# Designs tried in a protein design run: designed miniproteins, single chains. Part 71

Each design is a single chain, and the fold is of that chain. pLDDT is the mean over its residues in the fold that is shown.

## One batch from the design tools (miniprotein)

Design m2450
Fold by ESMFold2-Fast:
Structure m2450 (fold): chain A 93 residues (1-93)
Amino acid sequence: SKVEELKKEIEELEKEADRLSRAYNQAVQAGDADTARELAHQLAETYRKLAEKYEELSKLDPENAKSYRQKAAITYAVAGLVEAAGDVEAELL
């Protein structure tokens, strides 16, 4: 089903976000400003894609729509914060 396909895509995006988050933290610890900024932007983009998939789920699954819309909103907010943090960290490193 389309719902099962979206859930699979969400799982893959969550794994990618986890990978990028770990790489970002390692770059910050190493003082690699350029790599940290690039990874933060990639992580933010991954979170935006994840949020879009939650929005799609909210339209296809009415019983869980409110939960998916909340997840999308939070995920968009996190994407913005990650991008901003990456830019600040790059200037401070």
Scores: mean pLDDT 87

Design m2451
Fold by ESMFold2-Fast:
Structure m2451 (fold): chain A 83 residues (1-83)
Amino acid sequence: MKRIPSQEKIDEFIELAKRAGELGLESYLKDVFEKYYLIFLPEEARYLALATFYESMGDKEKAQEYRKKAEEIRKKSKLPIKL
């Protein structure tokens, strides 16, 4: 019915991703992430969750890459409309 994600649910998902990273459950996180994406999670939040997951695992290069993708989406939404 409604597809507007709440910020609280986004934060909750990011916290879940952090715990999955600590346990090394990358495949589990991918399954959860894909299901949430199809339901209501925006692309920016998906990249933030992946960045948090990889940071928790100690893979700072991948974490930075996903953070840049999330920031790129933010920048695009902040840019003025082109005619």
Scores: mean pLDDT 64

Design m2452
Fold by ESMFold2-Fast:
Structure m2452 (fold): chain A 68 residues (1-68)
Amino acid sequence: MTLEELKERIKKAKKDPLSGEEITEDSVVTDSGEVFSKEAAEEYLKYSNKDPLTGKEIKKLIPVKELL
């Protein structure tokens, strides 16, 4: 997924599908383009390295503020 595709995914994401919280600058994006709150992503990664929505391996978490 490209940087431009990640930015588009962030713009379309209104809320974290795991917690229901709004997407903010402190949110994170997986390399597959799924957006989560930082706390929900960090908690999940303690137990699994796979994206909970797609099942794909999470290779990188990128802070939303670094993409905007």
Scores: mean pLDDT 70

Design m2453
Fold by ESMFold2-Fast:
Structure m2453 (fold): chain A 82 residues (1-82)
Amino acid sequence: DKEKEIEEERKKAIATSEPDLSSPDSIEQYELAQKPVREAYIETLKRVIEKHKPSKEEREAAVRKVSEITGVEPEEVERELE
């Protein structure tokens, strides 16, 4: 299944190139490279949060940045991380 292969490859790429969550700018630069797929941004954010366990403020900034890039409301982005 080509769809499954694309999903697997996307997950591998995100897992191996996790951005530094030290600032929204680092997330933005990574997300610009992943721009074609909204789901890739959500998966990237989820893995970055899981690995780096950022402060609440850093997490909220990253969620807002993904929201601005994807056009999805911040609350919806936060729910997708659940």
Scores: mean pLDDT 62

Design m2454
Fold by ESMFold2-Fast:
Structure m2454 (fold): chain A 94 residues (1-94)
Amino acid sequence: SEIDKLVEEALKLIEEAIEILKKIDPRAAETLQRLKEKIEEAKRNKDYETVIELLEKAAALLQMVAQEKKDEKLREIAERLSEITKKLKELVEK
């Protein structure tokens, strides 16, 4: 489904962000890893409202760290993740 495809794209972006964060902010990397695990669990349960909420939290975390660290790639990932989250919200939330 389009929803499943967007969630998989978001998870891949989160994986890229985790690898960057391991080098510049290990605590943020751990937080994002836990959010990823919760997103995967919510997806398995078809709990898309929780998926959206967790993706919004992930995007907010990435935006904050990108601004603090002046990391261009992390900023790009955060922007793309926000776009995907907005599309998911349109498809899922009533």
Scores: mean pLDDT 87

Design m2455
Fold by ESMFold2-Fast:
Structure m2455 (fold): chain A 70 residues (1-70)
Amino acid sequence: MSIPPPARRASRAEVEAKYAELLAAIEAGAPEEEILALAHELGLMMYSAEMDDATIAEYEAELKAAYEKR
């Protein structure tokens, strides 16, 4: 297996904070580039925090719904 990048493991609270930032950016109509950058960071943080697939799927579904209604 490839060695994962040397990044600090994100906590659940940090993931929730980044998720809130991304939702706020989507609802505020931030540029797509900014939204995609935040989404990428959130994805990396969720995997770093070893969150379960069900929780990740719920976050992704809510973010997708918010993005589609922006």
Scores: mean pLDDT 74

Design m2456
Fold by ESMFold2-Fast:
Structure m2456 (fold): chain A 82 residues (1-82)
Amino acid sequence: AAEEAAQKLLELAQEAENAAVPDYLLAAAYYSAAALRYDELGKKEEALKLYQKALEIDQKHLPEDLFEKYKAVYEKNIELIS
């Protein structure tokens, strides 16, 4: 089910973030994917928090040019949360 998919993506995000060699780009991608799934389920507050988490990770760990690209996508999705 869609809820199980959202939970699996969140697990994958946490695994990537907390790995011995963290993959922050992958973690942020999974957090944003989980956020989209929670938004589709009507869980607006959970979706918002996960998009903000992805944005925070990218701001902290990515070069400026790559961060600006992902920031635009996350901010658009945050604005569109229903």
Scores: mean pLDDT 79

Design m2457
Fold by ESMFold2-Fast:
Structure m2457 (fold): chain A 65 residues (1-65)
Amino acid sequence: SEIEELIKKLKEEMKGKSLEEQRELFERYGKEIIELAKKLGYSNEEIVKLVDEVFEEVEEVLLEN
C-alpha cells in the first residue's frame, strides 16, 4: 500500500516534467521505495521484482502523449 502510493506519486510528479527532472524524480523516489521495502522486510528477490515494476510504471508515463 505505502509502496503503491510512492509509485503513484512518482508517476504523477513525472508528468509534464523535463527529462532531467524526470530522471532526478525517478532516482529519488526509487531510493525511497527501496529503503521502505527493506524496512518492511522485503527479500532481495522481492526488491528486484519491485524495481522492475517501478520501471514498467515509469515506461507507461513516458509513453503518454
Scores: mean pLDDT 78

Design m2458
Fold by ESMFold2-Fast:
Structure m2458 (fold): chain A 89 residues (1-89)
Amino acid sequence: SVIRDGKEVEIKSLSDLVNGDIFLGGKLTVNGDSARFVVDGKTYSISSPDNPYAWPEADVNYVLKDGKLVEVPTVSYGEIIKRAVDRAL
């Protein structure tokens, strides 16, 4: 859920997000099916589960899953590359 005009609002899809919604104390900027916000100098994203890293500049990534905003594991590009190299066949 997010805060809109001081009221808690349940989010069932990413299209329910509106510019100015508050999540974890940060005010959302919505762009299509994703949103970005900043809290205490950290950049957060809310994205589709199909593209959880749509905001590559985000420090922390969230997705909407089963009506809940869920944090996804932070995986750097370097870690993705290392996993591919470690699994070299």
Scores: mean pLDDT 70

Design m2459
Fold by ESMFold2-Fast:
Structure m2459 (fold): chain A 100 residues (1-100)
Amino acid sequence: REEILELVEQLGMNAAVAAAEAIANGGDKEEVEKILEEIRKILDELISKIKAGEATPEEIREKVEEVMKLFKELAEKFKVDKVLIDSAEVTVKRLYEKVE
């Protein structure tokens, strides 16, 4: 559980860094912050369920896929560096390995 929580928190940090780069690249701050808020809402709900012992492996994967869809939307719209996308995908892969 602790390792899963750390990886979910890491995914949140990846999203925050991507949002900061999107804004730095001239992205609309309000639009970028809206996408980041949607990501944070999903991750906060997931963290709460994991801490309560209520999250299934399937639910964790579903919510992480939903977050990655939003992350890729942010990156595509605002030309975020591929390295940040790749870093998030590595975090997701490690998370899936721990969830089984």
Scores: mean pLDDT 82

Design m2460
Fold by ESMFold2-Fast:
Structure m2460 (fold): chain A 91 residues (1-91)
Amino acid sequence: SEIDARIEEVEKALGQKLPEEHREFLRRLLEAAPAPLSLKALLVLARYLVTAYPDRVPSPEELLKESEVLEAELTPEDYEILKEALERLLE
C-alpha cells in the first residue's frame, strides 16, 4: 500500500526498522490525516516514538499533551495536520 511504502521510506531515512506497534500507530495516523504529512514530520514523530516510548505506543491523548515538544521540530502546516490526525484517532 502507499501508506506501507511511506513507512518503509521513514525506516530507511531513520536507518532502522520500527517496532510493529509503532508501524501500526503510524499507519493509523496516516489514514486519519486530513492531508499528507512531510517525510521530515514522519521522521520527527518516528524518532520521538522510538526514544520516548521504546516499549509501548502512546495514546493519541498522551501525544496531544506532549504536542509542544513535537511543534518545536515541525513546520506549522505539518503540526496542524498531525494534531488533527491525533484528534481524529480520539473518536
Scores: mean pLDDT 83

Design m2461
Fold by ESMFold2-Fast:
Structure m2461 (fold): chain A 103 residues (1-103)
Amino acid sequence: MSDVERALLATETLERATSLGSALLLHGYALTAGITASPEAVRLAGSTLELKFLDFAEKNGLSTVASSLSEGADVNYVEKRYKELKERREEIEKEREEALKKI
């Protein structure tokens, strides 16, 4: 692994942790406070989470990351699922853009 790849991994790990925490906090606040969170904000958090996983998978995406997305699956199945998720990325990016416009 090059220094650049190592730096990217570190950055993406931090981004993923932050995005996951933010999404979970939004859901947690809605549940705990009984306050209806903005549906667009919740969708944005969810879409951001899924995109961060896809970004991490695409940039550093080897069997290890793919395997974590499909627990209990073999390598061939994981690769097939990765291809399906990549195709879905365009849909999620569109949903995220629409959510951003409505916030």
Scores: mean pLDDT 51

Design m2462
Fold by ESMFold2-Fast:
Structure m2462 (fold): chain A 93 residues (1-93)
Amino acid sequence: MEEEIKKLIEEALGHLSAAADATTDFDLQVELTMLIIGLAVILSQKKIDKEDTKKFLENALKRVEELRKRASGPAREHLDKAIETLKKAIEAL
């Protein structure tokens, strides 16, 4: 339910943070940081708006899939985990 959705978003945020730490591509780090901030804002809400959150997560998923194409090694592995977790969060909404 809402707690499970928040847990999945926290897990996705963790994977995006790990990807940012694993990459030396400054542009990729900036783009990942913007996604992390967006997810953190959702987690800071007392009550999740399911429609707005779903739209944000669907847009975030598409962006992470594009960033994955630019990533390599451990950063790419972390982005693959973020993609899987974001898909689970969207399905749970």
Scores: mean pLDDT 84

Design m2463
Fold by ESMFold2-Fast:
Structure m2463 (fold): chain A 95 residues (1-95)
Amino acid sequence: SLEEELERKFETLLGAVLVAGRDDTAEQIQKAIEEKNYEEALRLAQEWLDELEKELEALDLPEDVKNKLQSQLDKLRELLEEAKRLVEELKRKKE
């Protein structure tokens, strides 16, 4: 189902949030998913990715390390955009 596909994408995002040490953010996203408040889950994930990008830009890392981390961030942003598309599709099917 679309909901199952969406939840799988959120599980991947949650894993990344947890690896980043943002247990509070992960708990909030998981609660939103359990309540089927997918728009709130998207908002929280977007805010986390925006903060992570700012943190990455502030780090004085070697260029090759920065490029690898940016590539990982870009993949997470792509996953978020796919989740956003699925949320919009679910909203259309409920209307």
Scores: mean pLDDT 83

Design m2464
Fold by ESMFold2-Fast:
Structure m2464 (fold): chain A 94 residues (1-94)
Amino acid sequence: MKAVVVGGGRATAELIRELAEQGKVDHVIALLVGSTDEEIEEVKRVAEEYGLKYEIRRLPPDATNEEVAKAAKELAEKYGAELIGVTDPRRLEE
């Protein structure tokens, strides 16, 4: 199955690992918002560890929620992929 995963690099890498361990994905498109080169390399490493096909698209840290949502939707439609992605848990409260 193909999946578009949206989030920060660290959270995205962990989600890809979980999906791969469940045998649910063989191709991931990681939409990384405001991620560092180290976080991007972590995502690549996880995908390679599980033998997944992967693509990485970066958005700048100042990208709006609308720009992120539009890019994620366009990638999901382009690749025929399921959109799987959550932004930071607990971003509101505390």
Scores: mean pLDDT 74

Design m2465
Fold by ESMFold2-Fast:
Structure m2465 (fold): chain A 65 residues (1-65)
Amino acid sequence: GAMEEAARREILERMRALGAAVLAADPSARVEIRVEDGRTVVLTITRGDEVKVERLSVEEYLAEL
């Protein structure tokens, strides 16, 4: 529905902002954003041998509002 689409866009925008902040602090970092099952947004940040993953689903986002 429209609320789920809006939530997904908000999550994607939040993850893109986080990735941009990481790249601004460390330009050598690799940032990847993926959508799993159309509902879960995954941000992967790689710095050298370290990998950090942030995940947020549409359901979790809407439940926290």
Scores: mean pLDDT 83

Design m2466
Fold by ESMFold2-Fast:
Structure m2466 (fold): chain A 88 residues (1-88)
Amino acid sequence: SKKLEEAKKNLEKAIEYAMKALKDPDPKVRLENLEKAAEYVKKAKPVLDESDDLELQILEGVLQIMLSVILLTEEDEKVREAARKALE
């Protein structure tokens, strides 16, 4: 459905921003990218909570792994908290 395709695009954007948060040496830039990732997750959430679509679940799983890596490796407490919130 169109709603499912939009949710997939939103998760792909969330993954893109999470990747940018992983690579940037500036904690302010990492924070901004994590806040963007969380925004796109929020847009996908209504479909994500109701759908058992395999591709959507894979995208969610990839995002959760990336956010977990950020949470485990991050030294800046504000960036760590943003990653934790994005996982909720």
Scores: mean pLDDT 84

Design m2467
Fold by ESMFold2-Fast:
Structure m2467 (fold): chain A 65 residues (1-65)
Amino acid sequence: VSRETAINIEVAAIGVETGLPLRTELRDGKYVVRAKAPTEAQRERLLRLLEELSRRTGLEIVLEL
């Protein structure tokens, strides 16, 4: 499984878990994850899940709202 495919699967799972539609794109070696108008609680949870994903994969992940 490619790194790209694995990350897309993991981010899709996070989107389902948080109830937020997420978009991902690769930019300058970083994965940019976009979410629209999350509540503060959703944003905090999303950040924690993305931080954990980043630690497990070693990839730079950036959240854009």
Scores: mean pLDDT 78

Design m2468
Fold by ESMFold2-Fast:
Structure m2468 (fold): chain A 81 residues (1-81)
Amino acid sequence: SQEEEEKKAVEKALELVSKLPEFEEKLREMFERGEADEKIVEFILERQKEVYEKLGLEWTSVFTEESKKRLLESVKRRLER
């Protein structure tokens, strides 16, 4: 389904972004400093855009506010180990 494809795309994008230098370290620093959720999401999406551009893929932001919230929750869960 389209929802499953979107979920796989988000998961793959997070995996790619997690391989960027200092990504997890910067993300932990942002959470530790109490940065606004909006700024954290912007950071994640900006890193995803960079990865897509480097791979020659067109980056399209199809993230709704709900999808952004789920992305943030998934990242927090990952960092909690």
Scores: mean pLDDT 69

Design m2469
Fold by ESMFold2-Fast:
Structure m2469 (fold): chain A 61 residues (1-61)
Amino acid sequence: KIEKRKELIQKLAELFKNGASDKEIADFLGVTEEEIRELAARLGSRSAAAFYLIMKKVDEE
């Protein structure tokens, strides 16, 4: 799990380096652009929202 999370985080970092839009990040994570925007507002940044969604997607139950 940790190794796969690291790969996903690295991929996300590449998207941000390439100037990915909220839409592209949402599509990568399998969520809506609105969900990214709402989480970004709550967490204070777009990158924090995307990181949170990666962690949630892998399900730390």
Scores: mean pLDDT 74

Design m2470
Fold by ESMFold2-Fast:
Structure m2470 (fold): chain A 88 residues (1-88)
Amino acid sequence: STQEIVAEIEREVGRMHMEAVVYLSQAQTPDAQARIQAIMDRAAQEILKLVKQIEQTSDPQEQQALYQQALEIVRRAREEMLRIIQES
């Protein structure tokens, strides 16, 4: 259902947010903190747009495609934040 898809996205975003909080606490420079925050802000904006599209469509195939796009945004954001911490 639409509600189950949105709930799964919210769970993945929650995990990403928790990881970002840990990374922000580990970041040793203002530059690293700013880069992590920028990644989070961009991911949040893109995911919000996809969630609105999921809620507006009645096509299950379109909902699944948008869901996979949201998961990919979360995956990329998590990888980018980890790289910043590894570079610091």
Scores: mean pLDDT 88

Design m2471
Fold by ESMFold2-Fast:
Structure m2471 (fold): chain A 95 residues (1-95)
Amino acid sequence: SEQEINEEALRLMKKKAEEIKPSLSPIVQEAVDKLIETAEKGVKDGLSPQDILQKMSEELERIVRENPDLASEITAVGRLLLGIFQLQISALKSL
C-alpha cells in the first residue's frame, strides 16, 4: 500500500538523519528534527508521497527564513533528506 511505502521511506530517511546528526550544529540538528516531524505527521495523516514532500519543502523554506545565517547548511541538509525520501519512494514503488 502507499501507506506502507511511505512508512518504509520515512524509516530509511530517519535512519540516515540519525547517522548524520552528530556532525551537524545544534540549529541544523533542530532543522533535521523538524523536517522528520513534518514527514512523520504527513505519513500519519495519510498524505501522498507528493504531499509529504511538498510539506517538507514548505517547512524547509520556513526554517531557512528563520535562520538566515545558516541558510546554506540548512538548505543542503534539507535537500539531502528530501532527496533520500524521494529516492526511497521511487525505489519501493519500482519493486
Scores: mean pLDDT 87

Design m2472
Fold by ESMFold2-Fast:
Structure m2472 (fold): chain A 81 residues (1-81)
Amino acid sequence: MTPEEILETWREKLATLEPGSREHETLLRLLKHYIETTELSDEELKKFKEFLRELLAKEKNPRSRAILEESIKILEEKIKK
């Protein structure tokens, strides 16, 4: 799969789940784990960061917001290194 296809897969799966549900939160945790453990290019890191910022702007669940904020921080740290 290309990085763009992977990002689109995450977007599609998240869109099918109810915001604030356990399933949605679990998928965000899996996305965070993917970001932590996968070697991403600088361009991929920027695209994922933009995607997560878009999700965070719409997210009202405090646990989901925390996962998104932590994921964005990880991406920012990787971009700087």
Scores: mean pLDDT 80

Design m2473
Fold by ESMFold2-Fast:
Structure m2473 (fold): chain A 70 residues (1-70)
Amino acid sequence: MILLTEDSAKLLEGLDPDKSGFLDATDARFLELVTGKPLPDRVPTEEVLKIFQELDDKYAPKDAPLVELE
């Protein structure tokens, strides 16, 4: 199970509103810029969840509310 801040969870929902299980190429390029990690044009949602969890672990304040995603 992956725990994200509410802000990260809202961003993820906005990136895949149709719940297709993948991001489009534009959103993949955005994550590539943010993480510095090369990403394919279609990023599976599981990989996106892992990226957001890593970002939250590094940058989220200690008192940030968390949302559990599976």
Scores: mean pLDDT 63

Design m2474
Fold by ESMFold2-Fast:
Structure m2474 (fold): chain A 73 residues (1-73)
Amino acid sequence: MAPEERRAAAARARELIDATLRTLEDAGVITPAQAAELRALGDRLVAALEAGDWEAALATLGEIQRLLARVLG
């Protein structure tokens, strides 16, 4: 994948994460502390995607899924 394509994908992921977390926090589904933890994981995911480090990206996605499962279920 070209570096420009990776940056575009990372930018879209960042926008989606920020919009989703803001919506969930505003709706009272997650706490501000949980939103902050998810944003930190989102930043790590974006950095891994920009670097093309797919192993780190998949590991971070796994952490996000586990945190969401604890928060929502």
Scores: mean pLDDT 79

Design m2475
Fold by ESMFold2-Fast:
Structure m2475 (fold): chain A 88 residues (1-88)
Amino acid sequence: MAPPTEEELELEVKVALIRMMIGVLKSIASKTEGEVKKVLEEAIKRLDELLREAERAAAAGDMERVDALYEEAKKLFKETDKKVKELE
């Protein structure tokens, strides 16, 4: 197997971090009910869309697009965390 380049590793790490964000929200959603669960499920759906786009961009070696999608995912994750805390 050809070893990944440093750039390919960076892309894979960013995609993996988006997957981790989704996993965290899914874990919390499984333990919550009502409005909090609804907010988490909507955020998970949006993050899944960003993940699919990031996976395609990473496969194409598009570092700028992966960076942009990762920043959008981080923003959504932080906004979701804030909204959930305001509802608790």
Scores: mean pLDDT 82

Design m2476
Fold by ESMFold2-Fast:
Parts: structure tokens; sequence; C-alpha cells
Structure m2476 (fold): chain A 70 residues (1-70)
């Protein structure tokens, strides 16, 4: 199933988020830097895998805001 995530994060947390996304590269359809400090990530995976990715991002980047877009 396809999911779109919007990530809002300070520049200092960018390397940590990119490292997490690299671990999940097999489920990532696209990653776009839509603005300074804003990434849009499109995923094709089961909901459980998407939740695991979101939890990994929150642990690596505690100041990052993760929004699941409709």
Amino acid sequence: MRYTLELRLPVSEFPAVLAVLAEYADIIVSVERVAEGVLRVVLDAPEATVRALIDAIRRAAPRAEVTVLP
C-alpha cells in the first residue's frame, strides 16, 4: 500500500533521518526536499512496516514532526 509522509526537522537531525531512510530504502518510492527542513517521503509497504519506519525516525530525530498525508 502507498503512504506519503511529511517530515519536518531541524538541519541538525537531517543526517540521522537520512540514515534511517537508507535502512528502509527497499520500501521508498521517492524522497523529495520540498522546503528547507521539510522532506516528503512516498512509501510502498504494509502499514506495520510504515509504523516501524516512523518509530525509527522518532527515535533518531526526537525533534522531527512526522505527518501521514491522505
Scores: mean pLDDT 84

Design m2477
Fold by ESMFold2-Fast:
Structure m2477 (fold): chain A 68 residues (1-68)
Amino acid sequence: GAEALGRAIREILAERYGREISEEAAVRIATLVLNGRGREAADLLMELTGLSGDQATDVLTEAVIRTL
């Protein structure tokens, strides 16, 4: 669910980029991904972290893979 995906997003951000977002923000981003709104999820992640579009997409893709 969104909480598990949000946790994976936060873990990958910390591990690969030394970035942090709130649990609330992570759940919001995860909910967008699960609703097929991946572009909006990437845009929000970029806004909150300063990551590039490619970096944001890689984080979200890896988080989905880890939670399958």
Scores: mean pLDDT 90

Design m2478
Fold by ESMFold2-Fast:
Structure m2478 (fold): chain A 74 residues (1-74)
Amino acid sequence: SAVEEALAEMERLRDEALAALAAGDLDTAIQLMNEMGRLGRELESKYELSPEQRERLLALEDEAVRAYTLAARA
């Protein structure tokens, strides 16, 4: 489904953002986290999510906020 594909894409973006942070590439990490946040907002606004999908989305959004906060310090 479109929702499952978008959640998988958000997980991929999270992994890439964490790799960018580990490499010291803050600009790339911030861009990837912003893209993940955009997808999350799109899912919440356009699709009816199952409880399981909603839990996955919220977990990914929480991880993005934490990582974004760390990246945005410079």
Scores: mean pLDDT 80

Design m2479
Fold by ESMFold2-Fast:
Structure m2479 (fold): chain A 97 residues (1-97)
Amino acid sequence: MTVTLRVRSYAGVRRLAPGRYLVTLRHFIVAPASATEEQIRAAALEAMRRLGVSGPVELEIQRQEASPEQVAALVHALAEEPEERVYPPLELTLEVE
């Protein structure tokens, strides 16, 4: 069985001091309720890999049930964010065991 996950990534950049920056990478993943945490982690890691990020990565996953209207509003809000967009939207397909 195949599950399609839609991933959108963006970067927030905050200057801490001259020549020092904090970069926060965020991945917005739309998944069916049947998707496991392992599948969501795999999708996030694949997105990071395609963006050239390698090495040990610690992921914090925050899951929330959302109505279609809430998902649309959040997708719109992420599209209107004033933060630097480093990454295009990604669509990933995973096999569900």
Scores: mean pLDDT 58

Design m2480
Fold by ESMFold2-Fast:
Structure m2480 (fold): chain A 96 residues (1-96)
Amino acid sequence: EKKEKVKEAIDKAIEAASRAGNATTSLDDQINLAVALIGLSVLKLSVDKMTKESAEEALRIVDRMLELAKQISDPALRDEVIKALEETKKAIEEML
């Protein structure tokens, strides 16, 4: 159940980042969103085998993605991506 919630949160974050990437005309924003999307995709593959130790590492990775999301120029796209990443972080924290 907790692992399924983490996967759902990651999928919503991937969707938000993908929508932002398609909507933005900024190359810098597209690159930052692409890096976040790669990180989220890799993180999702690890969820089924996630331990407390790897969950703590996953939280550090999500924090890094949040720093990239804060650099998005469009406030509406930025806020949507940040919210989805914060929900992902909360879902991972609930596994601890």
Scores: mean pLDDT 83

Design m2481
Fold by ESMFold2-Fast:
Structure m2481 (fold): chain A 101 residues (1-101)
Amino acid sequence: MSVEELVAQGRALLARARAAIDAGDLDGALAALQQGLGVAVQLIQKGALDEAVALLDELVEVADRLVEAARKQGDEKAALEAEILRGIALIMRGVAKLIGG
């Protein structure tokens, strides 16, 4: 998969995650967020570090929204899963920035 294809896939997953949050679909939002992190890993592996950081910044924002939505629904498990994914995104972002200099 090309960097351009990965960036397009990441954008589609961000849109899907945001739509799922707005619909109250926590499972759909978690799945899209997990897939988005997978795209970020592939971008890092290809050396597309700026694109990876940009995607990870948006995934952190989506994870924050998902944590809040899950807590409002009383779904503590979904909130914890979203917090874990947020932490992973922040670590990946830090690593990508460190590799990039």
Scores: mean pLDDT 89

Design m2482
Fold by ESMFold2-Fast:
Structure m2482 (fold): chain A 64 residues (1-64)
Amino acid sequence: SEETFEALKKKIRELMEKLGMSQEEIDRVLAGLKDIAAASKAYAELVRQLMEKEGKSSVSDSLE
């Protein structure tokens, strides 16, 4: 559980950096995440945003 939360926060940080977010914004979001459930939702939203960005280059938007 604790390891899962730490791993999710690490992945969220890396995804936000990949999306071009500032360190201040990343730290603020991570500080707001108190539960694994909240972290999981944030992670899923970030992954979706990255997939949409990549999908627009390789796959049709209408298939999302």
Scores: mean pLDDT 73

Design m2483
Fold by ESMFold2-Fast:
Structure m2483 (fold): chain A 95 residues (1-95)
Amino acid sequence: SMEEIEQKVREMVENLRDTLLFRDGGSLKKMHQTEQDLIDLGVPRDTIEEIRLKTLERVSDAYMASVKAGQSLADTIDAVNAEADKVIEEIIKEL
């Protein structure tokens, strides 16, 4: 269903964010599982790759901007989380 796809998109973006911020192998494993779940739900591989690339670009840019501005680790995490939430909303609206 669309609701299941939306939930899996949220999980994928959040797990990718956590992998990038914390280098967490558990989040990486969950991300791969969520990608497979999206494939099983009929989401095209190209769409999944677009989600991955969009998330990587937006999260990386938010992280780098915060670091360049001399922000604390806590403020950097908050900025990256806020950007990830925006990415989730944009992707869901485009589905």
Scores: mean pLDDT 84

